# Ledger of designs, part 61: designed miniproteins, single chains

Each design is a single chain, and the fold is of that chain. pLDDT is the mean over its residues in the fold that is shown.

## One batch from the design tools (miniprotein)

Design m2107
Fold by ESMFold2-Fast:
Structure m2107 (fold): chain A 80 residues (1-80)
Amino acid sequence: MTLTPEEVRERVDRIRDEAEELLKNKSHVSDGLLRNLIGQARDIKDSLDLAVKNNDQEMLEQVQEEVRRLERQFERAKKL
């Protein structure tokens, strides 16, 4: 399923916000893993902004795959 740039941004922001709350509240998920996930979310947003600016369809497709991968990593991290 093809995501719009806005949908990608919303998904990345949700992961970042939830990971930051887990980091703040000293959850069972390691601080290092949460910081890594937050960093990945920032990198994806930077790539999204660049892809939109340059109208780069290949980069937009890559960003969509990266968001789905990040979502899977975050769900896995929460189950540990």
Scores: mean pLDDT 82

Design m2108
Fold by ESMFold2-Fast:
Structure m2108 (fold): chain A 66 residues (1-66)
Amino acid sequence: MSPVEKFRQKLEEAVKNSTSLEEFKKQVQKIVTDTVNSLSDEELEELMSEFSRLVQEAGDEFMRKM
């Protein structure tokens, strides 16, 4: 699984499992931190190109759920 797909899946789980905006923000922050610490520099550069789109999509999905 690509770093981008892994990150997207973790964001989707945060959307599904978060019951408040505060919990969602906390989950996203943890996912970002864990992802940055687990990826190589090359994998991180690939993810960064899609980062803003994936975070925005997850945020929009969470707001639709609320």
Scores: mean pLDDT 80

Design m2109
Fold by ESMFold2-Fast:
Structure m2109 (fold): chain A 63 residues (1-63)
Amino acid sequence: ISPEDREELRRGAEEHLKTAEEYLKKGDKQNAMIESMAAAILAAGAGDTELQKRAIELSNKAK
């Protein structure tokens, strides 16, 4: 994996995490869970353990 690919995955994870936060704020737990799971997968691909942890924690709040 190139550094550029990792940066793109990290950016994608951050964007999905922000979307998940917005859905959770609106009370849309289903979409918040979907977006936070997407963020966790992308963060894992980027090797960003801290971002992955944040995404997993958000998915747990969306249950």
Scores: mean pLDDT 83

Design m2110
Fold by ESMFold2-Fast:
Structure m2110 (fold): chain A 84 residues (1-84)
Amino acid sequence: MLVEEAEEAAKRAQKYAEEAIKADPIYGSAGAISGAGAVASAELARRNEERGGGEKSKKNMEEFAEGAKTDAKTAEANAERAKA
């Protein structure tokens, strides 16, 4: 489910953002930005689900879920770099 996928990605992104900040406060800031982006995307997906609206809402939810997943991947990469 698109909203649930976006929320799952956002939770993962937040976890990696926290790890990045703990490992390197300077590089961790990039992780925090990516984490916030994933959370925002999940929120937008949830709002689109609440709104309904058929095909357009489904497409918007797909776009937001993709955004959240991309931000989660970026947050993970930033956490790995911060640990290095």
Scores: mean pLDDT 72

Design m2111
Fold by ESMFold2-Fast:
Structure m2111 (fold): chain A 63 residues (1-63)
Amino acid sequence: MIEATAPPAEPLTPLQQAIVDAVGDDPSQKERVLAAVQKAVEDGYLTEEQARAVRWALDQRFP
């Protein structure tokens, strides 16, 4: 069970917003996007805080 995450302290960057928008209205894409976000953190393209903001935004769209 994922804890209710507080809203991110900063607004989404254009990259984070593009990632959220790429999911569209298909919840099956959420898992693919979450995997890509985790990979981006591992590769240094995103911080853990930025990844958390994207995960929170996706959870708001697909609870």
Scores: mean pLDDT 69

Design m2112
Fold by ESMFold2-Fast:
Structure m2112 (fold): chain A 66 residues (1-66)
Amino acid sequence: MEEEIKKINKELRKKVLEAYKAGDWDAMRKAIEEHTKKIIELDPEKKEEYEQHRKNVLAALDELKA
C-alpha cells in the first residue's frame, strides 16, 4: 500500500509539473482530482480527510490562476 501511494504521488507531481509548464490549469485540476480518487480507493477510511485536502489544494490552484 505505501509503495502504491508513493507511485501515485510521483505521478501527480509529474502531471502537475507538465500541466504547469503548458499553462493548462484544467489539466492540473484533473490531475489533483484523479490523485484524490486513487488515494481514497487505497484508504477509504480517510475519505473525508483526503476530500478536504483536495478542496484546499484546488482553492490554492484557483488563486495561482487568478
Scores: mean pLDDT 78

Design m2113
Fold by ESMFold2-Fast:
Structure m2113 (fold): chain A 94 residues (1-94)
Amino acid sequence: MKVSVIEGVLPADEARARASLRGLVRMAALDEELPEAVTEEIEARALAALDEARRSGRPVRVVVEVPEKGVTITLEFTPLPDGSTRVRITVRRE
C-alpha cells in the first residue's frame, strides 16, 4: 500500500484560504487521475470542512473513498490560534 501526504497552512484570510485549498485538492486529484465529478465532490467537502473548522475552532476530518481507483483521500483541518488553518491531505492507494 502506497501513502502520500500533502500538508499546508491556509491563511486566516477566507478568500485566500479557499483558493489555496482548491489548489491543493486539484493537485492531489491530478496525481491520482481522479474523475472530474469525484474531484468536484472532494473540493466541495473540503471547503465545507474548512468552513466548519474555522467556525468551531475545532479539528475537522473528511474521508472520501474512491473504490474504482483503489484510493482513499483523508483531509484533516486543524484551526490554529493565529486564525490560520493547517490542512493535511493523505492519499492511500492499494
Scores: mean pLDDT 83

Design m2114
Fold by ESMFold2-Fast:
Structure m2114 (fold): chain A 93 residues (1-93)
Amino acid sequence: MVKRESAIVSILSMEVDKEELLEKLREALERAKKEAGLKTVLLVVHPELEEEVKKILKELGIEEAAPSDEFIEELKEGGADASYEAALEARKA
């Protein structure tokens, strides 16, 4: 499906410059909002990036989703299981 109002933002690696990573994320989110009508994202990001990512979401008018059991189940069924669990562990650290 080409249109999605919800997405996951997963940033686990900090091998690139923080400013470059945040700029690329902003551009990707702006494009998703314009082209796919993105309204809501689930954040699974490194703790050091969480505040700045939330600021970008607020500036773009995209809301942070609280993970529901149904949403989590959809992520697992979509084949993102291993990546999703790794992302959650990185966020908790």
Scores: mean pLDDT 61

Design m2115
Fold by ESMFold2-Fast:
Structure m2115 (fold): chain A 116 residues (1-116)
Amino acid sequence: MKEIEELKKEAVEKIKEKGELEEEELIEFELRLAALELGVEEEELREEAERIREKYPTEEELKEELKKLAKKLLEAEKKGDKEKVKEYEFKIVALKLALMETYGREKASEIIMSLG
């Protein structure tokens, strides 16, 4: 929580310095925030997002994978498998970052919401 507040403060300072944040800088802050929330290293999350982008280059492939991972997450939660829950949460977040890097934040949000 303290680290999340510090990250938000850093974003505000950059906006003050530049007058705006570019899409790439916003995606970078989303990645850093997600890594903090998951309790993983930024590099680990970045590498997984890159692997997902290489393996699933199309919007439809990314949508199918996200839906499959969401189903696996629900099944792991029902079984109380904390290790698998954490694994699938990590992969889902990495896939959402892959969508943002490929299609931009607005389009990625539309894709994610369309699957709910």
Scores: mean pLDDT 78

Design m2116
Fold by ESMFold2-Fast:
Structure m2116 (fold): chain A 96 residues (1-96)
Amino acid sequence: HRSADVRLAAVETLKNIAKNADNLDTATQFKILSTLKKAAEEDTSEAVRLAAVEALGILSKSTNQAIHEQATAILEELAREHSDPKIREKAKEILG
């Protein structure tokens, strides 16, 4: 899909931002979290969904308790409910 490469690049950029997200204000962290949740749940590209799950994994290790709890809850939901078995497997790996 022609737009999938652009969306993948956008998610990979958010993944890199997520590595230093604790330096951002809480509202910005929640916007990143929300964007990644939507990409992991709904994107038509498996590569985009996998990159989003990896970025959510980074956010689940946040020192911001609200971000940590919400990212962990999203990963637990993806591990149980996602239609793509690769997304379920990746979320389970990240959670341990």
Scores: mean pLDDT 86

Design m2117
Fold by ESMFold2-Fast:
Structure m2117 (fold): chain A 68 residues (1-68)
Amino acid sequence: LSPEQVREVLESHGLPPLTDEQAAALAAFLNRHPNPSVEELRSAVLAATGVELDDATAAAILADLRRA
């Protein structure tokens, strides 16, 4: 996953625009963890962006990332 793909998916689910550094950090996480759980994705997004995701939004983001 590229930082641009991560940014596009997260912003499509209503997150604020990510900085290049936030998008790069999340792309690096996802490339190290290609099949993260909903809880792992929620924790990574919170750590990188300060945004708390609910389980439904995190699951939808994971589905979109699997299609990318």
Scores: mean pLDDT 83

Design m2118
Fold by ESMFold2-Fast:
Structure m2118 (fold): chain A 80 residues (1-80)
Amino acid sequence: STSEIFRELLEEGKTEPADVVRRLYEKYGAKKLGDLWAEYIQRGKTADPAERSKLADEWAEKVKKELAEEYKKFKEASLG
């Protein structure tokens, strides 16, 4: 469950958005997350290192929007 994933992440000290996104992707394997990842990895293949960093940040923000409810619950658990 999502609550178990958040507990595991908190116990491991993994509170960064990237850690949350990676764990949720691994657990749920959602097509939407996979499609977003595939889009950004393809865009990254011809980009320089600075542009790849920007693409990674943009991907993370899009995943936050798609997982807004889960991300909000994680933030609330991390702060309270």
Scores: mean pLDDT 62

Design m2119
Fold by ESMFold2-Fast:
Structure m2119 (fold): chain A 68 residues (1-68)
Amino acid sequence: SMEEIKEELEKILEELKELLAKKPTAVSRVAVHGTEEIIEKVEEGMSLEEAKELLKRAKKGLEAVKQA
């Protein structure tokens, strides 16, 4: 559901902010900002399919930060 996608995006943002606080990098800063923008777009309204695609992008951003 859209509510579950929003909750998962918020959890990803929290984890990204914790990673940024522990090790500030350009990758972590970009990932935090990108995830905040995704959350704003989802809140503005979009289809469930579009929101799922943005959630996949947020997950990839989190993995990139973890690997950096």
Scores: mean pLDDT 83

Design m2120
Fold by ESMFold2-Fast:
Structure m2120 (fold): chain A 86 residues (1-86)
Amino acid sequence: MAEKEKRLEEIKEKTEQDFEGLLEYVKKLKEEGRIEEAKEVIRNVKPVLEGNLDKAIEHFGELGEPLRKLKEEQLERLEELEESLE
C-alpha cells in the first residue's frame, strides 16, 4: 500500500515538473516569434502526455483519480496555450 502511494506521488510530481518545463519552453518559443515550432511541440506532446497518463491511471486503478484530474488540467492548459498561438 505505502509503496504504491509513494510511486503515485513520485509520478505525479515528475509529470507536473515535466509539464511546467514544457510550458516554459513553449512560452519561450512564442516570445521569440517561433510560433510554428511552438505549435509543433504542443501537437507532438499532447498524444504522448495522454497515453502516458492513461497507462498510469490504468496501472494505479482507484488510486489513479489524482492522475485523471491532472490529465484533464494539463490538456486544458495545453489547449489554452495552443489557442494563444493563433
Scores: mean pLDDT 80

Design m2121
Fold by ESMFold2-Fast:
Structure m2121 (fold): chain A 88 residues (1-88)
Amino acid sequence: MEADRYRTAALAFRSAAEAVEKASPEEGVKIMLTTLDAVGDLVDPERAAKLRKDIEEKAKQNLEEGKKYGVETLRRLADEFEARAAAL
């Protein structure tokens, strides 16, 4: 069921955001990218590619800023997918 898939993705994004906050900046970036890969089919390919590029670009400039951007992005995705699941 699509709603269940969205709730699973939302939980994955939320859990990843918490894990990233506790991780080193380098490990945090890896967790973010792995999470996007795991649920990439629910985040359309173009959007997923843009998010990966934005996270990687920010991390190259400043790992801490990349981590912060990643956490904010994962939380936003979690909220978005929870809302989508609730609307179904």
Scores: mean pLDDT 77

Design m2122
Fold by ESMFold2-Fast:
Structure m2122 (fold): chain A 74 residues (1-74)
Amino acid sequence: LVEEVVEFARKLAEERGLSPRQTQAVEEAARGLALGTASPEQAAKFLADMGGLSPEEAREIVEEITRKKEELEK
């Protein structure tokens, strides 16, 4: 589950044309979401602060990752 969510997030970041540093931040946020150690709000803030993403893009990415996590938990 965690590995699958992180891999999905990495692919999403690559498809969005994010830098290697931004992709790493997205993977870290995805891991926190998958483990339940980060809320969607905390993950979005992390992506904006550490990934340098716009608040809107950070929210979109977190929403897609959260949806994938919910899909995999069924």
Scores: mean pLDDT 80

Design m2123
Fold by ESMFold2-Fast:
Structure m2123 (fold): chain A 100 residues (1-100)
Amino acid sequence: SMASNEEILELTKALMRMMASITGLWVILEQLKKGKISVEEAEKRIKEEEEYFKEALKTIEKLLPKLPPDDQKKVQALVDKLKAQYKKILKEIKKELKKK
């Protein structure tokens, strides 16, 4: 209710960035499984995706209180799901890296 249109766009971009980082990690996992990427290159890309994910999360945490309560609940639920997916894919990448 107190968020500007520009702040809503910034929040939306941050959510999309979190989703893009999860997709990026999924691509890294598939490339590792196929032996198409080195451990060193995978670790570098994981660090980049982690930085993007953390910055996106900070943006969301800053803007979340400016939303109406019902929208705050919806966005928080989505963020929680994205955090769980991110953690899950990182565990799978860790397992794959141990096989190398």
Scores: mean pLDDT 88

Design m2124
Fold by ESMFold2-Fast:
Structure m2124 (fold): chain A 67 residues (1-67)
Amino acid sequence: GLRERGLAELAARAYEQVKDEALARELAEQMLTPEGTDRAGTQLALAGDPALASELAARGVELARQL
């Protein structure tokens, strides 16, 4: 479904930075809520990629609106 496809895409992008499938999936799921988006964005920015953090936050918000 849309949720599974969207989460897989978010997780794949997060994986490019963190190189951990479980963490990438967790970060993607967190980005479906405003509170989780802030936390995940901070972790990705600390890993050195604020642009990826911003991209994933926008995609998470859009996916949440469609669910």
Scores: mean pLDDT 67

Design m2125
Fold by ESMFold2-Fast:
Structure m2125 (fold): chain A 75 residues (1-75)
Amino acid sequence: SLEELKEEARKLSPEEQKAFLERLVAEVRPRLSPAEAAELEQQLAAVHFQIDQAPEQAHALTEAFLEWLAARLAA
């Protein structure tokens, strides 16, 4: 569930959170069209950049990405 993913992410360092999101993106990518996959990769790059700029905000940034991803997959 989304809440279980958020809980798992809270236990991780900023670098581990970046890797966690990469694994999730890799798992969902085959379910998406090429255009949706490109958007997902762009959003992943953006959240990675934001975590690098503000690692103290990594958990909040990761949770926002997970919420965005969950909403996108539900559409």
Scores: mean pLDDT 84

Design m2126
Fold by ESMFold2-Fast:
Formats: sequence, structure tokens, C-alpha cells
Structure m2126 (fold): chain A 91 residues (1-91)
Amino acid sequence: ASPAVREVLLLEAEGSLYVMAGSIAKLAGDNEAAIEYYERAIRAFEEAARLAEEALPAAEGRDRELLEHVRRAAREAVELLRREIKELREE
């Protein structure tokens, strides 16, 4: 994979790990820790989407398809996590 695709995939993996940590904290009733993990996940996904968008003009074939997919998925994840944080803050 191109250097940009590798960086984007690593950031997506980091975001996913923080989502997992946040979900575990939520199940344990630690809403404050869950919010902190979800905010870190949002930062990772926003960075992944930004780098994917920046890399798209030079990308071709499979790399382009991966970058378009990750940009879309990361943006959707950010929207879902922002809603989750809002619900946790209202408890």
C-alpha cells in the first residue's frame, strides 16, 4: 500500500481500539472514561478522514477505493460517536 494508505489504516485502527475501550468503560458504568475514549476515537477518525481526502487526488485503483471507503466510514463513525457522547453526558 502507499504510505498515505498505511497512515490512514493505522489511524482507523487506533480509532477502533478507542471505540472498544470506550464501550468497555460504558459497560462498566464509567461514563466519564467512555467519553474520553470516544473523544480520542473521534480525533483519530477525523485525522484518518483528513489524510484520506488529501491523498485522494493522487490515488489510483485499489488505493483510491480504500481511501474513499475509509474517508466515508471514518466520517460516519465520528457522527455516531458524537451522538453517543451526547447521550452519555445527558445521564
Scores: mean pLDDT 89

Design m2127
Fold by ESMFold2-Fast:
Structure m2127 (fold): chain A 73 residues (1-73)
Amino acid sequence: TLEELRKLLNSEDEEVRLEGAQKIADLAPYMSVEELEEALKILLEAGPKITNVEDQMRLIGAVLRIVGLLEEK
């Protein structure tokens, strides 16, 4: 669920946050507009907590994917 993805991205564990961002990116094509909007909010809330470059790149990738999908709706 989106709530579980939010928990992953708000984890104190870098590996768990990375998993959360990747799961959002992987699931984004199967999300409704409402789910995509919520996923984007989750990613934006997690952004300030991410200091690792690899995590930042995955977060950016997930955001761009969601924005692209929202433009198609």
Scores: mean pLDDT 75

Design m2128
Fold by ESMFold2-Fast:
Structure m2128 (fold): chain A 68 residues (1-68)
Amino acid sequence: SVQDQINALISEVQELLRQLAERDPEVAARLEAEFLRVLGQVATLSPEQALALLQQFLAQVKATLAAV
C-alpha cells in the first residue's frame, strides 16, 4: 500500500539521519529539523504527493551522507 511505502521511506530517512549524526552531528541536526518540517507537510498532502516529497527528501539525505 502507499501508506506502507510512506512508512518505509520515513524509517529509511530516520536510519540515514542516525548514521549521519555519528559522522557529522551538526549537519544531521539541520536535516532532522528539515525532516520535521517535511513530516508536517506530509500530514497535509495527498498520499501520492507525500510519497514524492519523502522520496525527494530521502535523495537529499543520501547525497549529504555520501558527501560526509
Scores: mean pLDDT 89

Design m2129
Fold by ESMFold2-Fast:
Structure m2129 (fold): chain A 58 residues (1-58)
Amino acid sequence: SEKAGLPLGVFGGEDTTPEEFAEKVREKLSKVPSLTEEQIEAYAKAVREGWTAVQAAR
């Protein structure tokens, strides 16, 4: 998520599941008119994968 250039706290929070975090990222980024759907999906996927890795690592 840091590598995606986005602040984590804006989109989710520490207690958010990977699925919820990805959904919040999509919702927030969909409000940014300069982002394409492909970019939004890429960010959401990266955030979900990163958060899933964090959850797996504990």
Scores: mean pLDDT 66

Design m2130
Fold by ESMFold2-Fast:
Structure m2130 (fold): chain A 74 residues (1-74)
Amino acid sequence: EEKLAEFMREVYKELGIEIEDTPEARKALALDAKRFAQTYLNVDPSAPDEVIYEKLKEAYENNKEGFLKAFKAM
């Protein structure tokens, strides 16, 4: 979904990685978001995109440094 893709693009941008805005890139970013949420937050990957997005956003806002460190380790 678009929200997950946009969220992950901003995360990559914080890490100095710019990703092109193509349909293929958006799908890949959304999938990365779901996989990271499953591994880092124990969120069910079958959960609605809105639930995954809110969980990722909450984790990012509560501990940005820890979030980015965990993402780099993936």
Scores: mean pLDDT 79

Design m2131
Fold by ESMFold2-Fast:
Structure m2131 (fold): chain A 100 residues (1-100)
Amino acid sequence: SFEELKKKVLELAEKVLELARKLLKVSDDVLSAIALILQIIGLILELERAKNLEELLKLVRRLIELIREMLEKFPNAPEEIKRELEELLRELEELREELE
């Protein structure tokens, strides 16, 4: 159960990273996009090392906050990217509720 949840969160985090990289290619705010990419990479590395549900839950909350930050800082992002971010946000919020 824990290993399955961790794998699912890692897959979601990797999708967020893909969207952040797409955002970098279309954004005028290059520095903010780079900062978000680096923070997501750091979070993925911490996820790989997570050993229990408490650690995983903290990282899920941080990933949710990063997605919200991406949506707030890039309101003019292509609609496709925003829709995919909102979908990932929904999946992560559902996972957070299950873990709480």
Scores: mean pLDDT 87

Design m2132
Fold by ESMFold2-Fast:
Structure m2132 (fold): chain A 86 residues (1-86)
Amino acid sequence: SQRAFARALAEALGVSQSTVRNALRKAGVSLGEFLRLLEKEIGTSDIPELVAFVVEQLEKGKSLAEIAIELDIKEGMELIKKAVGL
């Protein structure tokens, strides 16, 4: 699934798969973790829908790194809220 997602996203963005992986690495988020976070956020494992979401966020002026960081922070905050009873 990670390879299929990386390929589809790279094709949609007109970049190499290594460019996608390197952008996520700079954010401290692996490709597998990014895919998991996207599936959680959107509620689907459908690759075209996941890619469409990323493209929409990029069109809003966000970078891949910013998208990855925002999703990671959102999950981190949800986990903290659950742990502290908020």
Scores: mean pLDDT 83

Design m2133
Fold by ESMFold2-Fast:
Order: structure tokens, then C-alpha cells, then sequence
Structure m2133 (fold): chain A 92 residues (1-92)
């Protein structure tokens, strides 16, 4: 249930980011992502990776379905930032 809670939290945050992007609040979406990335650096690596993998899956699904070029560009940037942190954590 601990890993299920981590995945549920990651999905809820991904959905929050997607809602902000849909509302045109790109600055708010970036602030949420910044806070999450900072928090993930403080978690055990296993937990951080499970969180990142869950968020990446959800944001990649959203990107595949998205037709707005500005939202697509922002999702691609967010995915790149999550992938960069994932690579850092695997290298540690």
C-alpha cells in the first residue's frame, strides 16, 4: 500500500499540472512541478523513481492526446525535466 500511495500521489499531482495547463496557467503548472522535483530529491531513491515513472507515464499519455501546440511544448519541457531528474537519481 505504500507504493500504491506513492503512485496515487504522483497521478494526483500529474492531473493537477494537466488541469493548470488546460486553464492556461503555465506559470502555476511550472511552480507545482518545481515543488515536486525539489521534494523528490529528498525521498528514498526507490520512492522517487516510482513517483517519477508514474508522472512520466501520465504526462506522456496527455502529450500523445494533446492538440494545442503551446500545451504540447510545455508538456514536452516538463517531461524532459522529469527525465533529467530520473537520470540523475539512477546515476547516484
Amino acid sequence: SRMDAIRAGAEAVADTILGLLRDGDFEGAEAVLDAVLAELRRLPVEDALAYLDTMLARLREALAAETDPAVRAQLARFIARLEALRAELEAA
Scores: mean pLDDT 90

Design m2134
Fold by ESMFold2-Fast:
Formats: C-alpha cells, sequence, structure tokens
Structure m2134 (fold): chain A 60 residues (1-60)
C-alpha cells in the first residue's frame, strides 16, 4: 500500500516533467514487483510521450 502510493506519485511527477527515463524505470520496477496496474499506467504514459513500449508490454 505505502509503496504503491509512492510509485503512483512518482508516475504523476514523471508525467508532469515528461521524464521518459523516469517512467521507464518505474514501469520496469513495477513489473519486477508484480504491480501490474502501476506498470500499465507508466507504460501508457510512456506511449503518450512517443516512447517505444513494445518490450514493456510483452512483460505484462
Amino acid sequence: MEEEEHLKKLIEEAEENKDAKGLRKIAEYALDNKYYELAEEAIKKLEELGEDVTELKKKL
């Protein structure tokens, strides 16, 4: 719960700053820890920034 809330905040901050590297790092971390909902959010925001998310989507 605490970690999930922290990750959500990091995703929002990275989106506001258009920080593709930060979003990718968060998505990988979420996937590794099976926070699939958070990983999907980060991947979606990466895709909106024009980043290639094919590898990340395969891990979902």
Scores: mean pLDDT 79

Design m2135
Fold by ESMFold2-Fast:
Parts: sequence; structure tokens; C-alpha cells
Structure m2135 (fold): chain A 86 residues (1-86)
Amino acid sequence: SKLYEEAKEAIEKGDFEKAEKLAEELIREGERALKEGDYERAAELYQQAEEIYEELYKKTGDRKYLEKAIEASVHHLEAAVKIVLG
């Protein structure tokens, strides 16, 4: 997604605040896709958010990003389960 590409570019440029906001937007789009029954899209968006939070944790050492990455991973797994059950 364009948000994911922009978030990666923000991390490369050291704009961690922008990358965090874009990851939050990826989560919101994932929640929207989940509500619409688009479980494959929801899973992809949550996985992209997880990757951005993991990279932010690697670059900053800030535990808040590790916690957000774990939360995104849980959402990704929930969406993946719905793909199998739906």
C-alpha cells in the first residue's frame, strides 16, 4: 500500500513521528477492511503496520513500538483466522 511505502521512506529519512502516524493509519484501514469482511486485505494491512512498528523499535529502542508491533501481530492473526473460517 502507499501508506506502507511512505512509512518506510519516513523511517529511512529518520522521521519516526511520521512513520508512527502512518502505521496508526494502516491499523485504522485494517480495522475498516475487517468490518467490511475483507479479511485478506485486513491481514495485509495489519502485517504492514507490524513491520513498520518493528523497524521503529529497531531504530529507536523504544519499547512502545515493540508493544504496538505485538498488538498489530495479534490483529493480523485474528484476520488470518477469519480467512480460514469464512
Scores: mean pLDDT 89

Design m2136
Fold by ESMFold2-Fast:
Formats: sequence, C-alpha cells, structure tokens
Structure m2136 (fold): chain A 95 residues (1-95)
Amino acid sequence: SRRDELARRAYERLERAPGLTEELLRELARELGVSVRELLGLVAGLLRALLAAGTTDLDAVTVVVDPDATLEEVRELLLDVAVLELKAAVESVLS
C-alpha cells in the first residue's frame, strides 16, 4: 500500500542518517508529502511491526500507523531494529 511504501522509504532514509533530529524529520516529511506527525506514526508503525515479527524484511510486514508516536519513541525503535539487523548479519557470517 502507499502507507507501507512511505514507511519503507522513510525508514531507509533514517537508517542512513547520522542521527534522528527534528530538522531531518521536517525535511523527510516535506520530501514524502506528509506531516511530521504522520511520518512519525508511519515509521513507528513499521518498526513495531518488524520487532513484533522478529524480522528486518520490510516486505514481510504491514504498517499500522501509530498516531501518537513521539520522536523519542522512534529513536528507541530504530535502535531496537538496528540490533536485529546486527544479529542477523552476525548469524549469517557464523553459519
């Protein structure tokens, strides 16, 4: 869906960023044509779905928007998903 595509694009941009700032959120929201609140809700929804499924495969999950998501919650969720990515990479090398 458009929601899932927007969340994926936002996550890919945030994953490559040196840090999550309010300025970066405003720039991404503008580029994607959504509000900052909608962007936070989309990203939080995607990250929560990945964590619930125990996967880093963006195509394996469906986004449920979190309308009350905060910047701090998104930062914590990004770190949790980064840990899943590192674990998957290490397990792949150790196989």
Scores: mean pLDDT 81

Design m2137
Fold by ESMFold2-Fast:
Structure m2137 (fold): chain A 71 residues (1-71)
Amino acid sequence: EVEELKEKIEGLIKEAIAAARQRDYARFNALSKEIEGLIEELSKLDPKVAEELRKERDRAVQEIADILNAE
């Protein structure tokens, strides 16, 4: 259901940020692909909730970029 997918996606976004902080690029790339696939699945069920999660993912991507560019 939509709520279950939303919770799973939110959890994976947090895991992706954690992987980026650990500089585990393999795990980060795997999590990013899984997140994208689940958002696409969610968009078929509830496009509005999927849009909100895409925005949350984009914010996470900016946070990750800041982490990876911090020397």
Scores: mean pLDDT 79

Design m2138
Fold by ESMFold2-Fast:
Structure m2138 (fold): chain A 93 residues (1-93)
Amino acid sequence: SAVLSTPVQITEVTPEQVEVSATSSAHPQKVALSFEIEKDGVRTPVSAPVSIGQTSATISALIPKSVYDEGTIVVRVISADGEVTETEAVKVP
């Protein structure tokens, strides 16, 4: 989708933990990024730092298996006017 510069990147760090990263190049200093885990239509927010650069904003988090297991990861992009756009839900491979 056009809201992210690349697909969501998921890297195994340990068998019980993955690193999830998402990058947006659309107005990086005027958007906020957040992660949510969706299970059975219920959203749980994941606290994650956002690194804001000149040309991109990147959110990255270590997410334990107890949090992402049986769920999907959604990235929320919040524009400067408060409009929320969500990525398609992604399962951990």
Scores: mean pLDDT 73

Design m2139
Fold by ESMFold2-Fast:
Structure m2139 (fold): chain A 56 residues (1-56)
Amino acid sequence: SSSDIAALQKQMADLQARTKKEVDALLAAGDVKGATLVQATSMAQLSELHLQIKQL
């Protein structure tokens, strides 16, 4: 369980890092709507990963 939790936490950290890079790139390109959509999608995925941890 501790190993499974660590793996899910790594997935969350990796997702946050990828999301930040993508959002920063979109904002630099002036795509505020695209940046907002990417952030919203990432938040939904983080919520799902958090729910998986809750079930362990």
Scores: mean pLDDT 87

Design m2140
Fold by ESMFold2-Fast:
Structure m2140 (fold): chain A 82 residues (1-82)
Amino acid sequence: GNSLERIKKDLIEYLEEEIKKVSGKSKEDLEKLLEEVKKAKSIDEMIEAVKKILEESTDEKGKEILEHILLSLEQAKEVLAS
């Protein structure tokens, strides 16, 4: 299978589970990221979407989840570059 499609699918599943555990601004930020990830055509587009939402995020729980996602995507990008 395409490595990008697997990364995208895994991130969508992770976001759907995290969205169930949060509320308010954190939930809004993660739902916004979920829509951007669904539209993303590259890992770089997913990374840029996380960075943009993280800059606008004001909720600590949402920031923690977004920072974890960003690190995971950056690690996945390094593996794909190898």
Scores: mean pLDDT 84

Design m2141
Fold by ESMFold2-Fast:
Order: sequence, then C-alpha cells, then structure tokens
Structure m2141 (fold): chain A 76 residues (1-76)
Amino acid sequence: SPQVQQTRSDIDSRMRIIRDQAPTMTQDQLQQQLQQFWDDVSSRAQTLPSDDRYQILTYTYRRRYDIMVAYIDMRS
C-alpha cells in the first residue's frame, strides 16, 4: 500500500541517520537510540491496518538487527 511504502521510506531515512552516527556511539547509546526509534515506530504503526502494521514492525525489526550486526562487526 502507499502508506506502507511511505512508512518504509521514513524508516529507511531514520535508520540511515542512526547507522551513520553509530561509529560515534557507545553500544549503550546505540541500543537506546534503536529502542527509542522502535517505540516511535510501534506507536505510529498503531494507526495502520493490521497487515500494514505487521509489515512495518517486521521491516523495522530486521533493520535494527542489521545495524546492531554492523556495529558489532565494526568493533571487532
């Protein structure tokens, strides 16, 4: 749906900012930023139809995981 596409675009933009800032963050700071972002997306998703909400939450969860993996790899 157009709402899902727009929401994904917004998520991608926010995740890019977090990812780009991640090298300057401690692990705790990154986890806090990702948790705040998840809480914001989860709140916004409550206004979406159930199928769209599921898609958005699943997408956001996967993107958070990717950022954490990249952060750990960078610190290795």
Scores: mean pLDDT 83

Design m2142
Fold by ESMFold2-Fast:
Structure m2142 (fold): chain A 67 residues (1-67)
Amino acid sequence: LLDTSLADPALDAAARRLYAGLLAAGVPEEEAQRVVGEVTSESMARGRVPSDAELEAVVREVAARHA
């Protein structure tokens, strides 16, 4: 996907990847859902989809805070 505009399918894919990464890191389902909601809301407000590196950074930070 080469679209620079906010695209719901690309944002949905990013959200699913973030959620899966959080669960794999041992973050509880409720916390993972909250984090995905926050990141999705911010992405919509900014009109962009987070990069893979940004999603990995979020997973690392949240997993560290939850441990």
Scores: mean pLDDT 75

